# Designs tried in a protein design run: designed miniproteins, single chains, continued (2). Part 20

Each design is a single chain, and the fold is of that chain. pLDDT is the mean over its residues in the fold that is shown.

## One batch from the design tools (miniprotein)

Design m4709
Fold by ESMFold2-Fast:
Structure m4709 (fold): chain A 72 residues (1-72)
Amino acid sequence: AAELRAEAERLFEEANELYQKAVEAEKAGDLEKAKELLERGEELYAEAVRLLAEAYRLEGRDEDAEKLLAGL
């Protein structure tokens, strides 16, 4: 559970970094690069949510896990 949470946190941080780079690319007028960065960020965010939901289920927090997955 703890290892899955740590991995999820790492992926959330990477997704946030990509989102920030996407905003910067959009401000620079590079819409194609912004789209690529957003898509990569969304993929990492989805993976992080799934790992965190799995950690919650292993901890007996099934309702919290379902709420996370419903947000995808």
Scores: mean pLDDT 82

Design m4710
Fold by ESMFold2-Fast:
Structure m4710 (fold): chain A 95 residues (1-95)
Amino acid sequence: MDEKGLEALRLAGEGDAAFKAGDYEAAAELYRRAAELWPGDPFIRQALAEALEKAGDYEAAADLYEELAERFAEAGSESMARYYKEKAEELRKKA
């Protein structure tokens, strides 16, 4: 578990570098791999959703924002749940 978490953080760091360079497709692939290794980290999922949105993959980004909304609702964060739900609905209108 710890080894996978460390590898996920390394991949997320590479994804952040790609995102800052404007390579949103590469960032999305790196964040996707990080999320597969550490599915419980909402930060990696948020970063993946933002990278997909910037890459123009509005449907995949909306699906991830819906998952984030459900997770925050389960955690009792109604404001964050509403934010991600509204963002997903807005992106689906662009898809």
Scores: mean pLDDT 84

Design m4711
Fold by ESMFold2-Fast:
Structure m4711 (fold): chain A 64 residues (1-64)
Amino acid sequence: AEEAERKARLDRILDKLVKEGVITPEQAEELRRDILEKKNKVMEAWFDSLEEREQLKEIRKKKA
């Protein structure tokens, strides 16, 4: 259950970064593997920071 939710959120954020030109599709696939398979804590912390920022942005738009 947790893995499926984590994967869905990860895919959503990576797709967004690729569409915005921040990373390439190949880099997105590598990041997905590293986060899901190896659980690199530095990459996780960085990714959590991006996810939190994106969620706050969406909440602010809804309230504004």
Scores: mean pLDDT 67

Design m4712
Fold by ESMFold2-Fast:
Structure m4712 (fold): chain A 67 residues (1-67)
Amino acid sequence: SLSPETLERARRDAEEADRLIAEDNTVKDPEKQKELIDKATGYIVIAVEHTVKQRELERELRKLLEE
C-alpha cells in the first residue's frame, strides 16, 4: 500500500500539475505545452504507483515542468 506521506506528496503534485495545466492554456505554443503536461501527468501516475522511487520521480517531474 502507498505510505501516507508518499500519497500526500503525489496528491500535491497532481494538484500542482492541474494548476499548471490551467495556466499553460494561455501559452503560445500549445503543442509543446500539451506534451509537457502529458509527460508530467505520466510521471505523477508512475510516482503514485512507485512509492519507493517517489522522490526521484518528483525531481524529474519538476525539471520536466520547468522546461
Scores: mean pLDDT 63

Design m4713
Fold by ESMFold2-Fast:
Structure m4713 (fold): chain A 75 residues (1-75)
Amino acid sequence: NIEEEVKKIYADVLGVPVEEITDDSDFFDLGGDPIKFNKLRDKIYEKFGVKIPLSDITVLRTVKSLTNYIKKQLS
């Protein structure tokens, strides 16, 4: 399940419990920064083979937006 894997990566990168991550959770609202976002991108690439452009940090910030992007790239 792509959404559950994205939530786990989010929790790991941000150092918060996965139970506190929802599909509406914004990476930067939870204390993320550009360095952590780059780590998030690396983990998504390792897990799914999907490359997230750093320029998209203003758009691909929620679990839902990232999950939808990954699904679109894999379809």
Scores: mean pLDDT 81

Design m4714
Fold by ESMFold2-Fast:
Structure m4714 (fold): chain A 55 residues (1-55)
Amino acid sequence: MDSARDLLIKMFTESDLEAAEIINEAVRKALKEKGLPLTRRLTVEEMLAAVEEAQ
């Protein structure tokens, strides 16, 4: 089951605020772990990887 993809679909198609919050937290954690600025924007593929790693 593609839970990370389901969260991204909910964020973009249903404007699901809970899904957006989960994705934002996963992205923020991934950026911190990589030592990148928290202001960096990730691609859809990078967001998927970050959410999957956070789950």
Scores: mean pLDDT 70

Design m4715
Fold by ESMFold2-Fast:
Structure m4715 (fold): chain A 68 residues (1-68)
Amino acid sequence: MEDEVLLALALMAEAIGDYETAYRLFKELHERGVISEEELRQRLINLAQKAESDGKTDLAEKLRKEAE
């Protein structure tokens, strides 16, 4: 199903370090009503922490601002 495919793709993107793709897919999942606003915020905070650990500081800052 479309929502299951999007969730699987988001999790795969996060797992391989493609945090930008993971962010876009989690945002789309929220817009489709699959995940709550609170879950989206938690997902973005987690992506920001991983991006920071990978040295992607500008992306981490962007993700933290989106989580506000």
Scores: mean pLDDT 83

Design m4716
Fold by ESMFold2-Fast:
Structure m4716 (fold): chain A 63 residues (1-63)
Amino acid sequence: MEELEELLKKNEELGREIVLDLLNGMLVNLGKPPLAESASEAEKQAAMDEVAAEIVEFLKKLS
């Protein structure tokens, strides 16, 4: 059972890194600076929230 928990944690870490790479791509496309490799988890979360808000505003403009 511990092996399953370890796999889930590794998958979460990998998923977070993929999401961060995608997030930085979206930040650059929105004219915002990408996050540094040394960025804190709180800074990464704040950037995700900011990108999500920008996407929502963009979608509102399209409708």
Scores: mean pLDDT 70

Design m4717
Fold by ESMFold2-Fast:
Structure m4717 (fold): chain A 107 residues (1-107)
Amino acid sequence: DAAIAAQLAAAKALGAESTERRYEDGILGIGIWGDNHDAVALATNAYVQAARARGLSLEAKGSNFNDPKALASIAEKGSESAWRVAEEEMKEAAEKANNAVGIGLSV
């Protein structure tokens, strides 16, 4: 959600709402999402989204456009969302590792 929020904010500032529509389409395909809810795949996708949001934040910082407030907002939200997604990914990875150890210990 944080990475999606950052992408949506960036899209709006750039005059596009394509990210919001993609999010809605994703919800409509919830059955397909259910088949792809593997924790590792989700963590990997979250990391990629966080890295992309970070990249967008760096690009906004280096831009010389006429709306510095919008660019600063994108940069701030991008980096914040990237950090939050990375933290969530680490928690999921730790939980999956703990489950693997638990299974091994039970055997």
Scores: mean pLDDT 42

Design m4718
Fold by ESMFold2-Fast:
Structure m4718 (fold): chain A 85 residues (1-85)
Amino acid sequence: LDQLSAEAEAVLADPAVAAEVEEALELGRRADELREKGDLAEAARLAAEAARLLAEAARRAGRERLAAYFEELAKKAEEMAKYFE
């Protein structure tokens, strides 16, 4: 996973997608807070949205493989959200 790690670092450092990355990190933090409170469905929904934003940021940064990875994570989080509802 060295390639995905390097691509993730490149996306996190890319000022062109900084807003999407910041929003995704905020959603991830909120998801962690909701998970701690036991609101698993909402936590999973925010995690899915964060993953979708990271996929968008990766795609805009030209990191197609990383974008596909985050799209897969978003789909799994959406499944989890439906399960907990």
Scores: mean pLDDT 79

Design m4719
Fold by ESMFold2-Fast:
Structure m4719 (fold): chain A 68 residues (1-68)
Amino acid sequence: SQEEVIKEAEELIKKYEEAIEKGKATPEVSHLIDGAEELLKKAKEALKLAKEGKTEEARQVIDEIKSQ
C-alpha cells in the first residue's frame, strides 16, 4: 500500500541519516559517507514518489536501494 511504502522510505531515510552522522563521528567508517548520502537521496526520492501516489515507482526505488 501507499502507506507501507511511505513508512519504508521514511525508515530508510532515518537509517542513512544515522549512518552519515556515525560516519562523521567515527573515522573507521567516514569513507562510507558518500555512499550513504547517495542512498539517502534515493530514499527521499522514493518518499516523494509515494506521497504523490506513485506507489509502484516508489517501490522500485526502494528495491534498488535494498539491492545495493
Scores: mean pLDDT 79

Design m4720
Fold by ESMFold2-Fast:
Parts: sequence; C-alpha cells; structure tokens
Structure m4720 (fold): chain A 82 residues (1-82)
Amino acid sequence: SLYEQLEADVRAARADLDALRAQYGAQMSPAEKAALDRADALIAEAEELIRNRAPVEEIMRKLIEAEALLTLVRMGLTIRQK
C-alpha cells in the first residue's frame, strides 16, 4: 500500500538522520545542526501522520521537506571534506 511505502520512506529518512548525527555531529556547524533538528521534527510529524492515517499528500509534504534538509546537510559536509 501507499502507507507501507511511506513507512519505508520514514524509516530510511530516520536512518539517514541518525547516520549523519553519528558520523558528523561533533563537526557540524550550528546551521547544519538546526537543519537536522528541523528534519528530525518533520520525520516525527510524518510518523504521527502515518499512525493516524492522515492524507498521503500531507505525509509526503513532511517527508519531502525532511529529505531536502538531509540532502542539503549531506552536500555541505561533502563539499567541506574536499
């Protein structure tokens, strides 16, 4: 179902967030930390929306924003490692 796909996407986003924090947490700028905190909040909101069987489009909006933040942090960290 779409909800099973969204649950998988949420788990993937949570794993990405946890990996970034574990690998780079001590090295992150305040802006990068704030972006990850925002992504964490959005993932938690998506988890609650899935639990409550909220509209798919609402869940997707939260996940898209969270994934964009994770991507921006990952890109910033990658550029600084060059």
Scores: mean pLDDT 86

Design m4721
Fold by ESMFold2-Fast:
Structure m4721 (fold): chain A 66 residues (1-66)
Amino acid sequence: MEFLVTSSLDVASKIGLILRLIGIEGVEVERLSDNTFRVTTTLSDEEAAKLAAELNSIPGVTVEEV
């Protein structure tokens, strides 16, 4: 599964989010801009959906499935 993550968080919060995502086995993060990241995952559809829901629950973060 692939999705775009847009974040309006401050620099420290963005770093924390990126470190969390990089720490997940089977997840790759590509920085597209200061506020937008492409997340590619080899996780199951169920686990990927849970990850997307968790990210969407963070204030200032939006996730769009591509």
Scores: mean pLDDT 75

Design m4722
Fold by ESMFold2-Fast:
Structure m4722 (fold): chain A 55 residues (1-55)
Amino acid sequence: DPEKIVEELVALFSLKLSEEQRQELLEAARRYNGDKKKVGTELLILAGAKYVPLP
């Protein structure tokens, strides 16, 4: 279940996501067939890109 994977990873990394970021991560989870490593990488990219100013 992609939603369970997203919730588990968000809880594991103690991250707060916007609804938009959450939806992007859900799509990644569906695309990667629940591969937690790939979904986790997407989570970190999305969180970093949204919370850190671009250079």
Scores: mean pLDDT 68

Design m4723
Fold by ESMFold2-Fast:
Structure m4723 (fold): chain A 90 residues (1-90)
Amino acid sequence: REELIEEAEEALKETPKEEVLEGLEKAIESLEKAAEAAEAAGLEEAARLFREAARYAREAKRAVEEGDYEKAAEYLLRADELARRGADAL
């Protein structure tokens, strides 16, 4: 986990800030749409996990805006884990 956070932090620092923010905005949209689709299909657990992933992606976006790349990496990895669990719950 710590090693993954360090790797993600380095990647975020080396990517142009505008590109990171655009990527996070797109990820948030995708996770929200996935949650809506899962909810419409009656897949309550998947919908909950995708919504939680979207929340952590928003926290990651805020951390990037603040220049806190370590926190951004932590939130991004948590969002990724939750999104994978959501997909597994489909």
Scores: mean pLDDT 83

Design m4724
Fold by ESMFold2-Fast:
Parts: C-alpha cells; structure tokens; sequence
Structure m4724 (fold): chain A 73 residues (1-73)
C-alpha cells in the first residue's frame, strides 16, 4: 500500500491524542481540571485536523470533544 504522507501521519497522531484524552476524561477519578485540560487539547487537535483537510479525523475529534464537554455539565 502507499506510504502515509506527513499530513496523514500528523492526522493519525492527533486522532490518537484525542482518543487518549477521551479515556482520561471518562476515568472515574478525572477531576474538573483534567476535563478542562482535555477539552483544550481536543480543540487544538480539531483545529489542526481541519487545517490538514482531514474531514474524517476532524469529525471523529469533534464527536469526542462534544462528549467530553457534556461531562462538565
């Protein structure tokens, strides 16, 4: 198969970062500060994925961000 482009590799790393932040946010011992820090990182990953033009990765990160934001309510 074709090798990943630098942009595709960066998008994959951003999605992995978002998944890690989701796991942290869903942990029973997660503090409000942990959730706020996860949201800030998720927003950065989302914005970068949009800049890379990876709509699928951006959509997945946006869904994770919405779920984590709901945990603060």
Amino acid sequence: GPALTPAEAEAAVNLLGAAVDYVIAKHPSATEEDLKEAIERLKKYLNRSKELGDEDTAKQIEEILKEVEELLK
Scores: mean pLDDT 84

Design m4725
Fold by ESMFold2-Fast:
Structure m4725 (fold): chain A 73 residues (1-73)
Amino acid sequence: DSVTPTSGAPGTRFTVTGSGFKEDGVVALVNEQGQAVAPAKVVSETKAEFTAPDVPGTLYVEINGQRSAPITV
C-alpha cells in the first residue's frame, strides 16, 4: 500500500507496508515496461522489504499481481 522511502540510490533498503502479504509470498519491483527487476521478501502480513536495484528510473511495487506504489531510484 505504501513504500518508505519513496526514492533512493541503488542499494537502498525500501519497506512496503500494506495488508494481505503471504508469509511465503514475494513482492516484486517492476520497471515501466512491467519487467521484474528485483525480488522482495515478505517479512509479515503487513510488511515486505527489498533492495533498490542498479536500475535508475521509476519502479513500481507489485504485490500479489497488483501495482500499488511508484518509487524513484
Scores: mean pLDDT 69

Design m4726
Fold by ESMFold2-Fast:
Order: C-alpha cells, then sequence, then structure tokens
Structure m4726 (fold): chain A 60 residues (1-60)
C-alpha cells in the first residue's frame, strides 16, 4: 500500500534526524519493499528518491 510505504519513509526520516542509523536503514528498506509491492513504478521511483535523501542525512 502506498500509504504504508509513506509511513515507513516518515519514520525513517525521523530516525535519521535522531541519528539512529540502524533504525533509519531498517525503515527505509521496509519502505522500498512496500513500494515494490504496490506494483506502481511512480511509487517505487518516489520512494527510491526519498531513500537517497535519507542516506545523505545519515552519511553527513
Amino acid sequence: DREAAEEALRKAEEAARKGDVVKAVQLATAAMILAIATGDEEVVRETRERVKRIEKIIEE
């Protein structure tokens, strides 16, 4: 479900802001799995772009 992927992304962004790298990675991974499960290429693309932004936050 698109909303489930969005919820997981939101939680991943919160974890990244708190410096919880492990939780951020786990939630971002869950968001990608949920996005792929929708079968919607646009949802997968949007989720991938947001995951890349989360990675930049935790790597900085």
Scores: mean pLDDT 81

Design m4727
Fold by ESMFold2-Fast:
Structure m4727 (fold): chain A 68 residues (1-68)
Amino acid sequence: GRGAEEAANGAAAARAGNAAGGASGIHDLQKSGTVSEEEAKEGIAAGKAGNAAAMADVLERAARQRGA
């Protein structure tokens, strides 16, 4: 579905070192209901702390849950 594809694209951006792209993906998915407010907060906090891998994990987890 759309949310799973957007989550996968956001995760790829975060893993490539594009934390801003990862954050934008999380915000869009949170607005669409694909990612919860708690999950969005977790991902954004990880990105701000410089943990791009943890940010990508939130997005990849969302993609799996919505794409299955």
Scores: mean pLDDT 73

Design m4728
Fold by ESMFold2-Fast:
Structure m4728 (fold): chain A 65 residues (1-65)
Amino acid sequence: SLEEFIEKLEKRIEELEKEIERLKEELAKTTDPEKRKKLELEIQLLEGMRALLQGMLAFAKRKLE
């Protein structure tokens, strides 16, 4: 159902937000330039995925309403 799809999207977004925060904490504690670059790229990728899923969630919620 659409409601089940919305729940799955919300859970995935929550998981991504937790991973982003974890990586940001790791970045704050990292001094090695190469490790910092990798963490920054990973954060950017996850933030992009979160934005995409948030867009899908907004579209799905509009269809339900």
Scores: mean pLDDT 88

Design m4729
Fold by ESMFold2-Fast:
Formats: sequence, structure tokens, C-alpha cells
Structure m4729 (fold): chain A 73 residues (1-73)
Amino acid sequence: SEAAARQVAAGLLIVAAEITGSPEDVRKAVDLLEELPPEQRDISLANEVLRVAEKLGDEETAKRARELIEKSQ
């Protein structure tokens, strides 16, 4: 499914961002999660985006991840 494929891609981008230290990869991950309707978003992936964005100092991506978490509650 499209939702499953996007979430797998987001997970891979999160892993890539941790290995490379690339803010671009974690931003791509949050972009993919934002394209999904709230009921189809994996909250664990949104929390991982937040964790990695905070570690990399990407405040904008961290803010976007927090908004995804709030909308899914």
C-alpha cells in the first residue's frame, strides 16, 4: 500500500540521517509522514523523526514532528 511504502521509506531515511548526520534525510522522512492522513501515520516513526531532528539541531523538523504527534492523539 502507499501508506506502508511511505512509512518504510521514512524509516530508512531516519536510519540514513542517524548514520550520516544529514538533516535533509530526516526532513524527507517528515515530508513523507505529512503526506499520509493522520489515522495512517505511524506514531513511533514520528517520535523517531523528533528524536533525530533534536539530535541534529533541526528545530524546524522537530517542530513538524511534534505537530504530527499532536494531530495523531
Scores: mean pLDDT 83

Design m4730
Fold by ESMFold2-Fast:
Structure m4730 (fold): chain A 69 residues (1-69)
Amino acid sequence: METAEQLAELAERYARAPSVEEARAYGEEANAVVERLGEPPEAALEEALAPRREALEAALRAQRERLAA
């Protein structure tokens, strides 16, 4: 599903964002995609995220540490 793929890409960009402002912009873009195209089925989103999951989790952890300090 196109929506799930777009959200998965935005989640990866969000996780790798170097600043709070950039992370918020990707979050806002993801919300706009959901509002425009509708929320994808959870299974479809999980399938799109699965190949990115390990890298995404590592990136999100690093981002939380980076943005907190």
Scores: mean pLDDT 74

Design m4731
Fold by ESMFold2-Fast:
Structure m4731 (fold): chain A 86 residues (1-86)
Amino acid sequence: AARLRALVRRLAERAEKALEKAEEALKEGKLEEAKEALLEAEEELGLLEIVRALARLLGLKDVAAEADALIDRLRAKIKKLKEKLK
């Protein structure tokens, strides 16, 4: 339980850092770097979704709920950044 919770938090942290990098690159007009960082954030989100599925399978309701909240937040941020990369 504690190990999966730590992994959820670590993956969310990595996704947030990738999104910060994407936003900074976008502010500097570095579209390719912004797209690469956004892809990194999407990759970490994908891993987080797999960990959430595993937490659900193992009956770890608290871990799954924490992952749900983080995934929803990250999806919203990714969507907004994709709209800016038009």
Scores: mean pLDDT 86

Design m4732
Fold by ESMFold2-Fast:
Structure m4732 (fold): chain A 56 residues (1-56)
Amino acid sequence: AEELLREAARLMGVSVENVRTALELYREDPALALALVERYSGPEAARLLEKAARLL
């Protein structure tokens, strides 16, 4: 849902499009997606991606 993506983007401090891209990558390779998000957005963002993927 759009509202969940916007909320995740706000909490991660990134754009909605970045969250969509990260979720797509997470469905293909969760380890790589988490490593990239942690490297560029920090460990809190990686944890939020994992939680968002579970909800979406």
Scores: mean pLDDT 75

Design m4733
Fold by ESMFold2-Fast:
Structure m4733 (fold): chain A 85 residues (1-85)
Amino acid sequence: MMKELEELAKKEEKKIEERAKEKYGKEAKEVAEEAYENKDEETQKEVKEWLKEALLPLLELAREAGLVSEEEEARFEASVAAFEA
């Protein structure tokens, strides 16, 4: 289970990094930090969307593994949705 979670995490991380590099020419972490420092709401929203897309499959796998409950998954999803508002 942990190995599958790690492999999926690496795959999703690579996708985020490719998106960040293609659009901004920077690592995803730098894009997120700069967007927060500069209060760039559009870039912040995009980074949050990338994280949401990456984290949902990871949460689903973790839930199936019994590492998180459905309530914990829903709470995390609600937190991500609040950032979109």
Scores: mean pLDDT 70

Design m4734
Fold by ESMFold2-Fast:
Structure m4734 (fold): chain A 58 residues (1-58)
Amino acid sequence: SSAAIAEEQHRQKQAQVAELARKLALALRNGSPEALDEAQKLLQEIRAIFPDTEIFLL
């Protein structure tokens, strides 16, 4: 059914955001200019998946 497909897609998005969040945390911990550029890209990817997610880098 369409509902089962939607649930699986939601789980995949959650897993993807968790992985992006882990990479974001590592980039922020690194603090190099290259890592901060990567952090901005990761933040944009998270926002694209869940637009209502508020994440602060400060």
Scores: mean pLDDT 75

Design m4735
Fold by ESMFold2-Fast:
Structure m4735 (fold): chain A 96 residues (1-96)
Amino acid sequence: LAEGARLLGAGKYAEAAKAFQAALSKDPNNAYTLALLGLAYFKLGKYAEAAEYFEKALSIDPNNPLALSGLAEAYEKLGKHEKAAEYRAKLAELKA
């Protein structure tokens, strides 16, 4: 996980995704790791895959701010503006 986060910060998104997948093979129900994997795919321009991992993270932790924010942005990139607005509103309620 720490190595994956370092790679993500360094802009090495494909390597970060591999590191997060390796972490998930040992702990598949880690919502934070799923959200970070979604973020790595988002940074790679793989918005549909990013949305899938953010949805998995939210199925485990419905109030995960990274997953809510990431899913909203992924839906915007996929042209699903109403769904993006819905998840953005949910995130805003948690920060208020």
Scores: mean pLDDT 83

Design m4736
Fold by ESMFold2-Fast:
Structure m4736 (fold): chain A 120 residues (1-120)
Amino acid sequence: MDKAIDLILEDFGLKKEDFKSDEELINFIVNEVLKLASESDIDDIFKKFLGWLKRVSSETEDKLLPVKILSKVIKELGEKLSKETLEEAKKLLEEWKKETKDPETLKLIDETLEYIDSLL
């Protein structure tokens, strides 16, 4: 089992049995971030989300799940984020790109970086 999944479940007080797939868990986390961003300062919520995601990713060498979560949040919120906040997200993705050799993760990082660059 991916250590990142276990950490996410623990942080949100969730059970593995509550989710049929990693995609359902990812969508749950994305929707929680989107809800918080709709009720508060979007840049502040997103920066806190990046800090949390950096902590989760530091506990595992597998970056695919963190990258999937970040990519989905950026696609939903990116146009509403400040350029400074987008640069922080870009920096985290560039750090993960240096730490992973997984082709699927690298491709998703590159696609997400291209999207961020289109907003800058």
Scores: mean pLDDT 79

Design m4737
Fold by ESMFold2-Fast:
Structure m4737 (fold): chain A 64 residues (1-64)
Amino acid sequence: MKRVAVVGAETRELAEEVGEKAREELGADEVIPLVGASSAEARELAERIARETGAEVGLVGGKR
């Protein structure tokens, strides 16, 4: 089962940095960076991936 982290950040560099931390701390197999995306957009993508793939999806860098 894949574990996916969706990372919302203002810059690509920050998204990559937070994504690396998600791999290490959450054991994420895949990281999807959303540069310039709102917390709502990041959450929507995370929910979509979870529904379509059945993967364990975590949202990082955003709040509800």
Scores: mean pLDDT 71

Design m4738
Fold by ESMFold2-Fast:
Parts: sequence; structure tokens; C-alpha cells
Structure m4738 (fold): chain A 62 residues (1-62)
Amino acid sequence: SEEVARLRELIREEPARTREALLRLAEIDPQAAEDVFLEHYEELRRDPELVAAVSARLRRFR
């Protein structure tokens, strides 16, 4: 949970690290990753590879 909170903060504070942090978050806490993905969708959709990778990970948990 501390790592999840830290990853969420990195995504907010350091956009250059968003890709790595979001992918790690999706592995640790897929629900938190989905929340972050939706919160930052306008920025993240400019990286279609990241969108595809996160979506694939989230689908595997359902």
C-alpha cells in the first residue's frame, strides 16, 4: 500500500515517469491502476503503446 501510494504520487508529480509507474501499479494493484489511468486518460492516450499495455493487464484480472 505504501508502494501504491508512492507510485500514484510519482504519476502526478513526475510525468516523465508515468509510463513506468503506471505499469508497475497495474501489476501490484490493478484497481488503483485503472483509477489512475482514467484520471489521466487525456495525457496517457497520447501514448497508445502504454494504453494497450495497461488495458491488456487490466483485462487479465477480470
Scores: mean pLDDT 72

Design m4739
Fold by ESMFold2-Fast:
Structure m4739 (fold): chain A 71 residues (1-71)
Amino acid sequence: SEELERLKAELERIKEAFEKATSPTQYEVIIREAERLKERARSLNTPEGQELAEEVDKLIEEARKKLEELR
């Protein structure tokens, strides 16, 4: 679906931002964007949307861990 393809592209962009992030503010932005993406993925009510939401959740956990290390 077009929406699923857009969400997958957004996740790749967020992953790229995560690899380049070095500051608390950057991780906070990544977490906020990822949480919105997760919500949209879950709203698809499809197995693919659920799989994407799980990938996003892992990224959120990694970003939160990085943010906590910098606090």
Scores: mean pLDDT 86

Design m4740
Fold by ESMFold2-Fast:
Order: C-alpha cells, then structure tokens, then sequence
Structure m4740 (fold): chain A 60 residues (1-60)
C-alpha cells in the first residue's frame, strides 16, 4: 500500500476508533478527518481517500 493511502487509513481509524460504528455521524467524522489532515499538512487527495475509507468502514 502506498504511504499516502496508509496515512489516510490511520487517520480514518483514529477518528472512528473511539466511536461505535452504529452511533457514528459520517458528516462529523469527515469534518474531523479534514481538520486533522490539514493540521498534518496532508494533500487534498489524501484527505479525500481518508473520507472514503471512513465511509466504507461505516457502511460495512
């Protein structure tokens, strides 16, 4: 897996880890991912991948 994709996955997990998937607000999780990604200087593409990973984890 590319390093950027691995970073995206780690951030998605960090945001979702303390929350039960049944109770997660996807829009709130995506906002938190965008905030953390910007703070860490990640590219827009990496942030977008993290948002998509969060969507997949919630919908699985």
Amino acid sequence: MFEEVEKAYEIALEVLNPVALEDVDLEKAKEEIRRIGKEEGLSERTIEIAEKIAEQLIES
Scores: mean pLDDT 73

Design m4741
Fold by ESMFold2-Fast:
Structure m4741 (fold): chain A 63 residues (1-63)
Amino acid sequence: PASEAEAEEVGRAAREAALAAGMSEEQAKKLGDGAKQLVLSGAFSPEQAIALARREAEEYAAA
């Protein structure tokens, strides 16, 4: 599992990707918090969590 600081960076990157895709601040916060929790729980590596968040953001933009 990643450090708290690393998980925070993942959450921030996920939030930025969501905002860039046109998600609302609330949606971006949820995506960022979700990515952070995936890394903190050990379910995903930081790279995997960021990749998942970017995919979710891209799917939103394509809808």
Scores: mean pLDDT 81

Design m4742
Fold by ESMFold2-Fast:
Structure m4742 (fold): chain A 63 residues (1-63)
Amino acid sequence: DVDDLRDQVTKAVERAAEALRQGASLDEVADILASTPGIDPETARELARRIAEDPERTIEEAR
């Protein structure tokens, strides 16, 4: 379901942003995102980059 997928993506982005704040590498952040259903490795890498640039905006866009 689209709503379930959106919730999973939003939570993954929030968790990835928190991990980055705790000192996780971009590769680790991308791995967290890629392990989430509905996020392919290419999208995960792009999201990790966006989280590093602007975590608050990226979280809001994922909702």
Scores: mean pLDDT 77

Design m4743
Fold by ESMFold2-Fast:
Structure m4743 (fold): chain A 67 residues (1-67)
Amino acid sequence: HMMEEIRKEVREAVERALSLGLSEDQAALTATLIVSRKLQEQGIKVSQELKDEIYRWAKEAARELAA
């Protein structure tokens, strides 16, 4: 459940970044930073492995949404 919520937030952050005119790469990086910060503010420990996973999801979402 929690991983589904994180993936949803990543996709929403990517959509918003792309709507503001950011490139796929910029949107993926921006979404990764926003979601990682939000999780940390919620008290969730964001390991490097989780950040790498979030970035992978953000890159995938940016590729799909920008096509």
Scores: mean pLDDT 84

Design m4744
Fold by ESMFold2-Fast:
Structure m4744 (fold): chain A 70 residues (1-70)
Amino acid sequence: SKLVENETLILKGVLEIPEEQDDKLKEVVEELLKRVPPGTPLTEEELEEFLKRIDLEDRLEEWKEFVGLK
């Protein structure tokens, strides 16, 4: 999906996600979009699970701001 690719690129740039985690980030974004219909906002719980899978759970506050949960 063009949306997944665009959001992945923005997240890598804004949150300085290492290139080595690019495949894992894309995998998790695709999984979340399958569980939650496109256009449905992420819950804080889903975001926390997402960040744990890419080892960025300490950046929860930054991601909450990015996805509009603040």
Scores: mean pLDDT 60

Design m4745
Fold by ESMFold2-Fast:
Structure m4745 (fold): chain A 113 residues (1-113)
Amino acid sequence: MKKYKATLTVKPDSTPEEFLESLAAAFEEIAKSVDFGEDQETLGRIGDIFREAYQRLLENPDMTPEELRALAKETLDRIEKVLQEAGYKIVKREEVVADDGTYTLSIEAEKEK
């Protein structure tokens, strides 16, 4: 059974650079979960989503924490859709706002074959 996991974090005072690190960590978690031999197309599509998010951060260095939260949510929504289209079942999706205002998005998905 193949599993994917990704977590994105945005602090109330997050810079675009700190969010870029969160995106890199999330992609690394997904990459470690993939059997590259059979799921390279799905991993490629997810990689394109992260690449587009990175480009938006580079083109908009003055993004507010609110805009970074919107980008994080959009990125996970696109990843969820790609995983579902590839036959993965979403087993967990969480959005958490901590007492310090830290916004965390998590997704976990499984494929039965």
Scores: mean pLDDT 76

